# Designs tried in a protein design run: designed miniproteins, single chains, continued (4). Part 48

Each design is a single chain, and the fold is of that chain. pLDDT is the mean over its residues in the fold that is shown.

## One batch from the design tools (miniprotein)

Design m13653
Fold by ESMFold2-Fast:
Structure m13653 (fold): chain A 88 residues (1-88)
Amino acid sequence: LPSAEEVRAAAERAREHYLSLGDEAAAEAAERALLETAELLAREKLSEEEASRLGAKLFSERLAELYAERGDEELAALYRKLAEEAAA
């Protein structure tokens, strides 16, 4: 199971990746999703499998919200579907 510190490091890497592509809003959404996962890992002692599913779900939900706010309904729908699949 990754530690909260390892998940925070992953959040920083994801942020840097999207910033390198010039998408500041996607970088922020990715960072928030991973930091929420780190908080839940610290509180609930999730397994690696549970942590991975939760991280994928939160990341996809955040990107769906972001793209919906931008009016990109196709990407918003795609990420909503990915969030639902990650929960299964």
Scores: mean pLDDT 69

Design m13654
Fold by ESMFold2-Fast:
Structure m13654 (fold): chain A 73 residues (1-73)
Amino acid sequence: EEEKRREARIRMLSRLFGVELDVNDTEEEIKEKLKDHEDLYKRWQQIESDVEEALKLLEPGIERALERNRAAR
């Protein structure tokens, strides 16, 4: 689960920054490839953190949404 999330993030970053990133790239290699966009990458990491924090605050709503999707009989 964590690993699939990491791969999805790498593919997303590749498309967002227009840089060819590989799903096998380490965190260090991603930073090297995004060196020209380092400030934007830091901002993106902040957004990711903010989203994660917001999701924690919205746990009841997320739980209901997941229940609805799982109960899709």
Scores: mean pLDDT 70

Design m13655
Fold by ESMFold2-Fast:
Structure m13655 (fold): chain A 96 residues (1-96)
Amino acid sequence: APSLEELMARLDELVLEIARIEVEVQRRHQAGVAFSPAEQQAILDRLHALVAQMRAIVDQILADPRASEEEKLRALLKYLMAEGSVFVTERILKKQ
């Protein structure tokens, strides 16, 4: 089984990967660069896969009796923020 530190580190890696994708989507949107349907679908599939991986790790942290209330809250906050920002990014990609 992974250590709590390994789970937290993997969660942070996933947060950064999602952020990199979202920053690039925002940059292209602000520049008026259109997304092809295939590119839009590929980006959405990737973001959904990353969020699903975050959910699985957060569930593991929440179930770990060694995790503090603060660590559990931080993990949940990261997941909720990622889910919310992905929702916003989906709306940007679907704009015409």
Scores: mean pLDDT 88

Design m13656
Fold by ESMFold2-Fast:
Structure m13656 (fold): chain A 68 residues (1-68)
Amino acid sequence: GSLEEMLQAYKLALAEALAEQIAKEKGASSYTVRQVDEDVYEATFVADGKTYKLTIDFKTQSYEIKEL
């Protein structure tokens, strides 16, 4: 594959790993991750009756979590 394809796969893998860690720390049994922009990924999970949204931005090298 192209370098672009490899970088995209790498970003997705990192987003999945971070989402899994945060979801487990909150007590979630499952989570979903999706790409919403070139460098931005969103994860959604439910823990203790609350819905959380995790936004991961590789351009700014930051992430944030919000209760919905």
Scores: mean pLDDT 83

Design m13657
Fold by ESMFold2-Fast:
Structure m13657 (fold): chain A 64 residues (1-64)
Amino acid sequence: TLELVLRALQVAASLLSPEDAEALERAVFGTPVEQALAVLVARARELLSPERLAAFLARLDEIR
């Protein structure tokens, strides 16, 4: 859902620099909602360190 995508985006953005967070946000908003979460996870994987990615995925699992 759009709400899940927005919550996931907030979590990822909190773990990124402002510049990387803006790039992630632009990529997500350019994507249909059905694919937006997958695009968000793929871009977060590219931008986050392995430890921050693990934290992001753990929080994503909590919000489902």
Scores: mean pLDDT 77

Design m13658
Fold by ESMFold2-Fast:
Structure m13658 (fold): chain A 109 residues (1-109)
Amino acid sequence: GTDAAIEEAVAAIKAGDYAKAAEILAALLRAGASVEELERLLELAEAAGAPRAVLEALRVAIKYAEKGENEKAAEVVTEVLELVATGDPIKEVAAVLRAAGDIIDLELE
C-alpha cells in the first residue's frame, strides 16, 4: 500500500540509498500518490535529515502532482536522486540547481 511504500522510501533516504528511494518514489508518483501523501513524505524526509537536493526534488514533485503531471514528477525525482546517489559533490550541486530551476519556473508559470 501507499503508506508502506512511503515508509520504505523514507527508510531508504535515511540509509543514504538514494537509488532505491528514487525507484520507490517514481513508482508512488506514477501510481497517482496524492498531494497530501507527498507532503507527508516530504515532512518525514526532512525529519530523517534528507539532503537539500532530495527535499527540493520532493517539492517539485508535489507541484507537478498538483497539476496532475505525475510522470514529470517521477522523472524529476529520478534525475535528481540519481545525481545524489553518485556521491559526487559536483553532481549533488547540479541536483540542487536542477530542482531549484524547476521550482522557479513552476512559480513564475
Scores: mean pLDDT 82

Design m13659
Fold by ESMFold2-Fast:
Structure m13659 (fold): chain A 66 residues (1-66)
Amino acid sequence: SEAELVEKLKAGEITEEQLEEIVRAHSEPAAEGLAKVLGADEELKEKILKMLTDAEFDVLKRAAAK
């Protein structure tokens, strides 16, 4: 679930490779979960911005706008 994904990201249990694969799959539930975390945590936002392409980050921004 998106909530479980967000929890694992905050705990540092998800690797950069796993995060990239999830975002690359462009899953709407995963994108919404990541967008919620990005809105709540500036340090995590900076880390994610460094690993995502512009196109992948656009998916997260679009989810946050809903």
Scores: mean pLDDT 61

Design m13660
Fold by ESMFold2-Fast:
Structure m13660 (fold): chain A 54 residues (1-54)
Amino acid sequence: NDGIIKRLEGMRTTVRLLGDAGAAASKDEKVKQQLLEFQQQSVDHLDEQIERVK
């Protein structure tokens, strides 16, 4: 379903943008690292879901 794929791709883009913005705004290195790790885990999860619906 192309509609589901487009939604997941949109979520992936949003997760990357929010993660990058949050990391850039963070002055605490530990918080920055945790945000980037969460971003990568979220992107990996969405990529897995996209592959399942192709």
Scores: mean pLDDT 82

Design m13661
Fold by ESMFold2-Fast:
Structure m13661 (fold): chain A 112 residues (1-112)
Amino acid sequence: TPPPEDVVGEITLTVYLPKEDAEKILAADSLEEAMRVIGEALARHPEGRIEVTSPLEVVRALDAGKPVHVKIILKDIETDEIIGEKTFYGVTREQWVAAQEALRAGYEEALR
């Protein structure tokens, strides 16, 4: 879907995981599903990590009710090579909060 004209910026998530988990994340149909899978994968792979880049103006835009883009960049934890990327367009504050909760839930469930 092309980005809406009122979108004011992008949050970038750089995720370091094995290639097999990256392919599952790229297959996700929603940001919430992608974040849940990332959480589950991070619980299985203690060397895995997620780095978040969110400019202050983008965070302020979300808090003001404006949608933003969320870009996930997947890197192989062993080689540091980019496996793939996926962008979710027009993410609302509510969707971003739900995505963060899905990450936590996936992580906690897989840790049990």
Scores: mean pLDDT 81

Design m13662
Fold by ESMFold2-Fast:
Structure m13662 (fold): chain A 76 residues (1-76)
Amino acid sequence: MLVIEVELQKTREEAEEAIEKAKKDEDPVISRLKMAAIEGSYLMQEDKEKALKALEEWAKGYRVDGKEVKIVIKEP
């Protein structure tokens, strides 16, 4: 199982910087998953619980090198 860890971003500026860093990841699938997790944790404020659940279900559809993907959002 591949674990993709992203840190919870507290400000919009931190979220934008994290997204720009994620865009430069060598694997385009991993890059896209990281960007979605960052946006879900910060930018989707109306229904954070549903956004996180949707990300978890979406990630279950992906495999990198035949391995299942798990997204973990860590608080600092």
Scores: mean pLDDT 67

Design m13663
Fold by ESMFold2-Fast:
Structure m13663 (fold): chain A 78 residues (1-78)
Amino acid sequence: MEEEKIKKLEEIRASGENTLPPEEQEEILRVATRERLRTELGMDEEEVEQLLRGMREGEDALSPELRARLLALAEAAE
């Protein structure tokens, strides 16, 4: 869930002076997100890469079908 991803990012940022560099935080978040999407949503690695790229480059990179599928999966997961 987006809330969980935000919460994890906030937790890393809240670690204070022991916080990881921004570049490492982004890499860890990417890896954690990829594993979560593959494991919990059953997405292929290619689907996960497409989703992450679309989230970074903007909504236009996501197909309407993929967006609809993500919404349906979010509804089912909650």
Scores: mean pLDDT 60

Design m13664
Fold by ESMFold2-Fast:
Structure m13664 (fold): chain A 74 residues (1-74)
Amino acid sequence: SMEEAQRLVDEAFEAMKQSDLGRARELLDEALSLDPRNSDALLGYATVLMMYDFTSLDNRREASKLTLESQKLQ
């Protein structure tokens, strides 16, 4: 449900604050599987990708796409 997706997003942001990027990504993947248009989840995923490997061209490109998608939904 969308309520479950939001709880997963909140847990992902808490994991990010603790620098647990692996857990944050896992929670965001689950949130997006439940609500693929959750703007907070898309923004969080973009942030994790940038922090996980900001030197990777693929990660930077994907993060940019997710950030733009998040902006369209808000």
Scores: mean pLDDT 76

Design m13665
Fold by ESMFold2-Fast:
Structure m13665 (fold): chain A 75 residues (1-75)
Amino acid sequence: SEKEIKFRLALSEAMAELGIPEEKREEILKYVEENLKSFEEEEIRKVLEEALEKVGVPEEKGKKLIELTLELFNE
């Protein structure tokens, strides 16, 4: 769907801007693709928090990634 493409682009851009390593970016994208049930903000936050914890992104950096992803997705 168009929302899926828009979200994937927003997340990919946010990960690139925050310097997330390529291996971790691929794992995050895969986790989100498998686990994201809706594009509601609560669901996006939950699934991204789970993905970031799983791949070992530091909490401070993870919070910035989530906020940037939501900002880019809601444009």
Scores: mean pLDDT 87

Design m13666
Fold by ESMFold2-Fast:
Structure m13666 (fold): chain A 90 residues (1-90)
Amino acid sequence: ILEEAIRILRLALKNVEEAETDLEIEVSASMAIMGLTVALLTAKKENADPAAIKALEESIEDIARAMETKDKEKLIEALRESIKRLEELL
């Protein structure tokens, strides 16, 4: 589940880096949040490691907050930190 979450985040990071409009940034961030939310629900249902659940929750929260700023660089930073956070659990 974490490997799939990391894949979703890496795709979102690429899409945000390549985005030319605020709408493209918002769509990419929203897709990442949706994918991570599905991963979180699956992790909770399967009684996954509490550290993995916490990392997914923190990643969703960080990306959502960065998206509210409409700042592309803050969103890129949040996506990179989320990838690092999840990779450290593998």
Scores: mean pLDDT 83

Design m13667
Fold by ESMFold2-Fast:
Structure m13667 (fold): chain A 89 residues (1-89)
Amino acid sequence: MEEKRRRVIEEASREVLYLKEAVDRSLELIKTSELGKLHKEGGKKAKELFDKMQKSTPEEAEKLHRELNELIREEMRKTRELMLRILEE
């Protein structure tokens, strides 16, 4: 029962992922090199903070979590503003 259900869910997940990828490809036609660079730099910094959190003490991890949250908020703001400029242009 559980194994059969998991297989069905995995198949459905692949179909949903394929649809999402098709949508992402459409959005990629709107992307600029500037948006790509922003995502690369932000993603690298976020990954570095996340990796540090997993190796840190609980107190250090809490501080790094706040830094990560701030970074994500800034990157989301920059991404939103850039996307709005692209879509409205």
Scores: mean pLDDT 69

Design m13668
Fold by ESMFold2-Fast:
Structure m13668 (fold): chain A 98 residues (1-98)
Amino acid sequence: REPGPGERALYRASPLLLAILLESGATSDVLTPTEIWYLLGQYLTKNKLVKPGPSGLHEDNFIDLSGTPLRDVFGKDRIPLSSPDLELALESQLTPVP
């Protein structure tokens, strides 16, 4: 069953994603969605993985995962910031805690 987004308070990340979240300051293997997105955002910023698109506009920016552990986590070399692909890939790496 899929409980509504507001019903799932805590998640366990896959081992590869958890290692990235721990590097970004996670203190537990059980995290809220807000903490996961915050820590992932910190990792992306610290490693300068957000790249400008050819137009120079923010909506053309993309996440360059090539040569990073996130490529193995998400199975993609690039994810556009305007795409739901990052959210969908992230959700596939999360297991709800009972």
Scores: mean pLDDT 73

Design m13669
Fold by ESMFold2-Fast:
Structure m13669 (fold): chain A 59 residues (1-59)
Amino acid sequence: MLEELQQLKQEAIQAIEALPLEVVSEVARQHLIQETESLPLTEEARPDLELLLKTFSQA
């Protein structure tokens, strides 16, 4: 569902924003946010959004 995909995307962005500077620089963080924002809100992109959220929320 579009709303779920939008929520996953937003949660992934928030996880990236919460990363400490020892894990990611400000430049790298901005780049990751832009990459995440460029992902389409489609069911085909759901696994990518879930992987991003899992990866960065575990960092």
Scores: mean pLDDT 76

Design m13670
Fold by ESMFold2-Fast:
Structure m13670 (fold): chain A 96 residues (1-96)
Amino acid sequence: MKKIEESIRKQSVPETRENTARVVGLALRVLGEVLDLLIQGKADEEIYKEVSKLVTLLVRNNALPLMQELADRIAKAKDKEELKEVIKEFKDKLKK
């Protein structure tokens, strides 16, 4: 846990109203895109739960660069396998 928090803090921006609004806006976009993929049968509940955990962690730490990267990667994901790869890459990145 502590190593993951330290990795996220390195990507944190100043906790201003503007930066918080941008992080939250990107978080809502990511969750909405994964929900749309669920409706299309291109994702499952486990993927949604894992993305929700990542999004929550990034929002709590005001990690705008990582949230932007996650949003861009999820928007480009077309199926369940691509979503799993994005989740794995972010989990591995946060453990470093």
Scores: mean pLDDT 76

Design m13671
Fold by ESMFold2-Fast:
Structure m13671 (fold): chain A 70 residues (1-70)
Amino acid sequence: SEEEQLKIAEEKREIMRRTGLSGLEAMQVVRDKLKEENPELVEKQEKIMREIAEKLREIGDEFQKELEEK
């Protein structure tokens, strides 16, 4: 959710303050930690995002084909 993403952003800022890492590096640390603590949730999210992307590509291809035929 957006609230969960905001919490992640806050944790990233805290890491930056403590370590002096850049935002990109701090975000990678947060992501690695989340993957270690909740691999199932990360895997589930990645699967859903892949399925959505694939579905959108298929819809786009069908739309383009119809547009070219008409």
Scores: mean pLDDT 71

Design m13672
Fold by ESMFold2-Fast:
Structure m13672 (fold): chain A 67 residues (1-67)
Amino acid sequence: MSLEEKYNSEDPEVRVEAAKELKDSKDSHLVARLIGRDMAIPEELAPEFKELADKEGIHYFERVDPV
């Protein structure tokens, strides 16, 4: 199963594992590809994913709570 398929898995545990693999790969191009498709970033890993995406010039749409 590809990292992209794991990241889009319906199983939360598989998604967390894929997110950790993505973080550990430090592959900014792969991070850019996955995040550029409006994929949800795990909140606990968001700062590191943001740093990797910034290196590729990708902008995140943050979820803004309307409260």
Scores: mean pLDDT 57

Design m13673
Fold by ESMFold2-Fast:
Structure m13673 (fold): chain A 69 residues (1-69)
Amino acid sequence: MEEEREKLRKEAIEEALERVKQGEDPEVAASRAAQELYRRLVEELGAPPEEAAAEATRTASEILEEIDK
């Protein structure tokens, strides 16, 4: 469901931004958030691995864009 996927994506972004705020490297924070989002999409929502990977990659890019602002 799109709503559930967006909720998980938003949580991943917020978690990564908080880690960067606490001094974590932006690339590391984005990578960790993407890996966790992939896992949750597959395990909690039953998303296909290809779809979960695409969503995680998109989310990592958005995290890096948000940090660069």
Scores: mean pLDDT 80

Design m13674
Fold by ESMFold2-Fast:
Structure m13674 (fold): chain A 60 residues (1-60)
Amino acid sequence: SIEQKIEEVKSEVDQRLQEEIARWQEENPDASLEQRRRKAFELVKRAQEELDKRIAEIES
């Protein structure tokens, strides 16, 4: 169903977001709290944009 496809996409986007956050933190262990917040905001925004695009493609 369309609902199942949307849930799959949400899971994939969330997994990728978590992996990117973890990878960035691993690569930047000395990053300040401010730097971590800015990067997290950037990655979340990008993930939301990708999610919106993929959902729109499914609903088309």
Scores: mean pLDDT 85

Design m13675
Fold by ESMFold2-Fast:
Structure m13675 (fold): chain A 56 residues (1-56)
Amino acid sequence: KAEELREGARNLLQGKTPLTPETGRVLELYMHYLMWQGLSESEALERAAEAVAERV
């Protein structure tokens, strides 16, 4: 579900700085990169959120 993906991404980011325009852009770019590698949109979003949360 789209809502599950959104909640998952938010939960992964909750321990870090609030989502800024810069952080959101990085999340989107990394998600697109992972989709290019063959991941589904949901998998790419979760992976991107994890990576962004660890870096921020």
Scores: mean pLDDT 66

Design m13676
Fold by ESMFold2-Fast:
Structure m13676 (fold): chain A 60 residues (1-60)
Amino acid sequence: DLDELLEELKRQEKQRRLEQYRQEVTAQLQQARLGGPSAEDKIAELKRQLLEHVEAYDRE
């Protein structure tokens, strides 16, 4: 059914966006580790952004 296919595609798109965000966040975390002592601040910001992203995702 076309409607079922569209719903599946929407879920795949959401998963793709979350995966891209995860990769970007991971890359920034790796860079922070190489950059030195601000890794903790970067982790805190990542956690905050992830929480906001999840809440926004649930509201959509």
Scores: mean pLDDT 69

Design m13677
Fold by ESMFold2-Fast:
Formats: structure tokens, C-alpha cells, sequence
Structure m13677 (fold): chain A 64 residues (1-64)
């Protein structure tokens, strides 16, 4: 049905949006790590988990 097809496309778009948002966050952390050799990508992503989560949600919202 058209409703089922629409729901499947929306689910796929949400999954792709999450994937893209996560990759963008990782790219930001990697860029910061290149200027802060005293920190790892993992430490940078963990250092401000609340801000990282808020940024991830905003990116997902823009891609939805």
C-alpha cells in the first residue's frame, strides 16, 4: 500500500540521517584531535556528551 511504502521510506530516511549525523560528529572530533595530540577522538566525543547529543539531534532534525 502507499501508506506502507511511505512509512518504509521515512524509516530509511531516519536511519540515513542518523548515520550521516554520526559521521559528521566523528569528523569534527577527528579535526579537533589533529590540533590536540594530547586527546583521542574517543575522549573528545566523551568530554561533552550532552553537547554532542544535542548537536546530533539538531543535525538529524535538519536532515529529516
Amino acid sequence: SSAERRRELEERRRRLGREIAERLLTAFAEAIASYRPDRTVEEILAADAATQAALLREIQRQLA
Scores: mean pLDDT 72

Design m13678
Fold by ESMFold2-Fast:
Structure m13678 (fold): chain A 94 residues (1-94)
Amino acid sequence: SMARKKKILETVKYVLDNKTGFEDETRNLLLEALKKVLDSASDDTSVEELIYKAVLEAVTTEAAKLGITDLETLKRQAEGVAKQLLELMKEIGL
């Protein structure tokens, strides 16, 4: 639902702004990636899958600027970042 997508986006924004210590550019990149993922996602897609897809998109975009294209390394990096975000989201009631 639109309400579910809005709650996920607001929770992630709160976590990024208050709990991660990430730079403005990194927070903006993750939020834009999440918006794109949410726009194309079905309502039955898990929060875990949505966050992972958003992080993978953001990590891949940033890594491409550095010439890094190793998919296995990018997937591992995305899994780590997604796990941290999901744990922080759970701490605040999602």
Scores: mean pLDDT 83

Design m13679
Fold by ESMFold2-Fast:
Structure m13679 (fold): chain A 81 residues (1-81)
Amino acid sequence: SEVARRVVELAERLRRLAEEVLARRPEHRAEAEALLAEAEAALAELPARVAEAPDKALEHLRELARRLEEAIARLERLLAE
């Protein structure tokens, strides 16, 4: 699935950006850690949501991708200031 591949790629990029913010912008540590924790929680909940409504698996993946993109944009702003 294209959307599933996108979610994996977005998760990897989010983790890399969070680590970069933690390393280079310590003043933004708390916000970066919160964004990472929220993303990891959403990723961890996905299998249960898919199991509850497998016919909506694609919708759950699209929603997760959107949330990851929003978190990435926020991390990019923190890194840029």
Scores: mean pLDDT 85

Design m13680
Fold by ESMFold2-Fast:
Order: structure tokens, then sequence, then C-alpha cells
Structure m13680 (fold): chain A 97 residues (1-97)
């Protein structure tokens, strides 16, 4: 797989994850404020990582950002954690292609 194809696949995965996290944040804003904060923080971290990856061409930044976010936030809501772990696995699989 070409570097440009890898970046485009990572971008699609990240953009889908950001959309899902933002949808959860909106749904939970009045019922689960911590889930809203966790989802919003994760979406922001992913958006910045994607921007940096596109600017540098280094897609590993997305995987490293996800690992660091999961490590620094051990008390993440389980639903948000599962989404981020799934996203990390998908990104790592694209990098290996």
Amino acid sequence: MSREEQLEEVKKVVEETIARLNAIALEKQDTDPQVMIDAGSAATALALALWNAEKTGDISIVAETLRKFLEENPDLDPEIREILEETLKKVEEIIKK
C-alpha cells in the first residue's frame, strides 16, 4: 500500500471515529457529563493528531496519540475506551499494510 493510500485510510477511520464521539457527546450532555467530556477530549486529540499526520505525512502520530490518550486517561468511560481501542487497532493494521 502506498503512503498516500495509508494516510487516506487512516483519515477515513479517524473522521468516522470523531463523528461517533461527537454524536455520543451530544447524546450524553444532559445525562452523563463525564462521558461528554471524555468523548469531546478524545475527538479533539484525534483531530489534532490527524492534522499533524497530514502536515508531516507521519501516520504513526495517530497511533501514538491514541496510545498516549488511553494511558493518560485510565478512568475513561468504558464505551469511549472501547471506541478508541478499536480505532487504534484499525490504524495500526493500516500502518502494517
Scores: mean pLDDT 85

Design m13681
Fold by ESMFold2-Fast:
Structure m13681 (fold): chain A 85 residues (1-85)
Amino acid sequence: MEELEKLLEEARKKMPEIIEEAIAKYPELEQAFKDIAEGILNGDAEKAIKGAEEIMKKLGVPEEEIEKVKERIREGSKRLKEFLE
């Protein structure tokens, strides 16, 4: 968990550059990134899942792993809402 959190923090610091490069390389992912951001900001887990699923499919992630990530996003969204309440 700790190492994953550090990797996520590093990713967040590099996120603007990574997103810009990803959009330039895969213009179709621009909408996916927007869906993720809007889903997180609005608490819409399904919208965030839609964006994540699109990105993972482009990266060739197996369907089984995509389903696991979708479930983790739903769980994370619920946990975040409970914490912020």
Scores: mean pLDDT 67

Design m13682
Fold by ESMFold2-Fast:
Structure m13682 (fold): chain A 79 residues (1-79)
Amino acid sequence: SRAQAEAELETAIAALESALARAPELTTPIELTAGRFLVLAARVEVDMARERGADPELVERAERAARELEAALAAAEAA
């Protein structure tokens, strides 16, 4: 349902935002891999939410958080 998809998106957003806040501290391959998995899972939930007509603001927030985390993880790996 749309309501379930939105609730799952809100959970994903919270997880992404939490991970992004601690991204400067990520130093191990396992931590980086866990972060990448979180981004992948969130993107699946974004696609499902879009199909179900979820709130565009929630979709945009989730997409932004996922992109920011992916960029932070790439920067950490390159350092």
Scores: mean pLDDT 81

Design m13683
Fold by ESMFold2-Fast:
Parts: structure tokens; sequence; C-alpha cells
Structure m13683 (fold): chain A 109 residues (1-109)
């Protein structure tokens, strides 16, 4: 279905976001990572408007909020490298992984 294709696209975008956060944690291409994450957020917001399943909508809304917070933390990381910011980014990455797995499980049914 069209909705299943949109969910698969959302999963791919979330996987890309997880990889970008990993690169940013290594202090590689931080400005490029921020820009690409902002583009991913925009694409996920467009997908969200087309989703009718309430459970999937909730997971996507949570992913968007996590990614918005990750962008804020990466902008802070540009100003000052701190252990607290790194630990919060790792926690957000784990939260994204959990939500990606939930979306994948919903697609298998």
Amino acid sequence: SEEEELIRKAIELIEKAIKLINEALKRKNLDECIKELEEIIKELEEILKKITNPEIKKILEECIEILKRAVELLKELKKKYTKSVLLELIALQLALIGRRLALEQLLKK
C-alpha cells in the first residue's frame, strides 16, 4: 500500500539519521550532519501528514522530536565539546533505534 511505502521511506530516513549522529559524535562533518538531519526532519514531517495509522503517527512524531533535540545538541557541540551532550546524543540514538525496530515490526503484519 502507499502507507507501507511511506513507512519504509521513514525507516530508511531514521536509519540515515542514526548514521549521521554517529558521524557527528566522532566530530566528522558536523555542519553537513546538521544540514542533512534538518532535511530528514522535513521529509519525516511530510510523511507524517500522509499517515493515518495512529500508532505509526505517534512513533513518527516521537522520532521527529528526538531528531529536533539531536540537532539542538549538535549545534551546542559546535560551541563546546562536553561529555553531557555526548551522553544525551547517545541516549537519543538508542531511542531512534528502538522506534525504527517498532516501525519494522508493524510492517511485518
Scores: mean pLDDT 88

Design m13684
Fold by ESMFold2-Fast:
Structure m13684 (fold): chain A 90 residues (1-90)
Amino acid sequence: MSPAERLEELLERVVELARRAGAEEVAELAERNLELLKKLEKEGIKISEEEAKELEELLDEAMLAAARGDFEEAREALERAEELIKKIEK
């Protein structure tokens, strides 16, 4: 699996968990991160292995938090992921 595919899979899992719990704001934030990653791929911007690992750690944290029902922690992790994705666009 490519790094981008793995990150997209983690975000899709966060969306599913958040929607099942009724945490719509967290689901919307995860969908926004997914759209940003898809935009990078469409524009041919490659995520480095180090950047992909950092994003995977943040998105795994968000997924685990959402699975526990800790949507405040999930939101914080997703906000940090969004900041990193925007930094990659440079």
Scores: mean pLDDT 83

Design m13685
Fold by ESMFold2-Fast:
Structure m13685 (fold): chain A 76 residues (1-76)
Amino acid sequence: MVKENAKKLKEAYEKGKEEARRLIAAGVPARELLEQAKQNILDVGLKHTRGELSGEEQLLLSSYYKGMAEAAEEAL
């Protein structure tokens, strides 16, 4: 169970990084993408607190946006 969850989180993170790199290559400013990713992490946390997202959904989405934020920061 623990290893399977770690793999899913890593896959979400890597997907976020790839999507960020793709968007930057398409002309999206890295700074705007970084701010959007940070805001989405906050929004995901708030939705989980309100019961709109499960713990697994919150972790997967947060990992995705964390990957996106890190790739955007690397491009600054």
Scores: mean pLDDT 83

Design m13686
Fold by ESMFold2-Fast:
Structure m13686 (fold): chain A 99 residues (1-99)
Amino acid sequence: MTREQLIEDAYRRMEEQLSEEELELLKEYASAEPPKRRELVRELLKRLLREDLGLPPETKLSDAELAEYAASHGLSLEEMLAQVEGVVEGLVKVLQEYE
């Protein structure tokens, strides 16, 4: 049926677009307690900032730099983290429905 095909296609597209490291982060998030989930969301935001600004993967990012990045998009740090969390939760739900 169309639903199962759409879930399989969405999972395949995610697997093609996400690195092995990002897939492992999503799996860790799905099994993690709330404090660890918050930590993983912050790490994903740091990765997004590094990619968007063309920074080296080893670049240390402070909460102040994350807040400045969020402000450049018209958001508070907490609002930006909530948006990233929403995306991660959506991806985890798709992965869980497929598996």
Scores: mean pLDDT 70

Design m13687
Fold by ESMFold2-Fast:
Structure m13687 (fold): chain A 69 residues (1-69)
Amino acid sequence: SPENEKQIAALKDRIKQVQGNIDLLERSLKSYKENGEDQRVIDSIQLNIDKLKEELNQLKKQLEELEKS
């Protein structure tokens, strides 16, 4: 349906944004570790990555359900 196609497009855009944010944070995390950054900063970034990965997993499940309908 047109409504499902709009939801699929929105989910794909959000997945792309979340994946981009994860990639950016993982690059920053690697740089910070190599530069001997404060462990509290490193832990904060890792927590953010973990939360975004959980969101990404939920979004992918929603996308799979909509693509099957």
Scores: mean pLDDT 88

Design m13688
Fold by ESMFold2-Fast:
Structure m13688 (fold): chain A 77 residues (1-77)
Amino acid sequence: RQQQLQQIRQQGQAAGNEAASRARAQNPSISQEDLDALGRITQLATEFELLSALGPEFEPEAQRTAEELVRLSLARL
């Protein structure tokens, strides 16, 4: 279980970094603030997808990740 959660965090971090890199390549004028936000949001979205795919035993972790994603989205308003 701990091993799976660590793998999910690593995958999320990698996805976030990849999204930020692609966004900067496609739009060189994008702000660092927007890149950081995109990276964090992509990380949490990836973690949520992976946790949800593992089934009901990871539902609490998936719900907490979704709550964090919503909080970060609201903080940008």
Scores: mean pLDDT 78

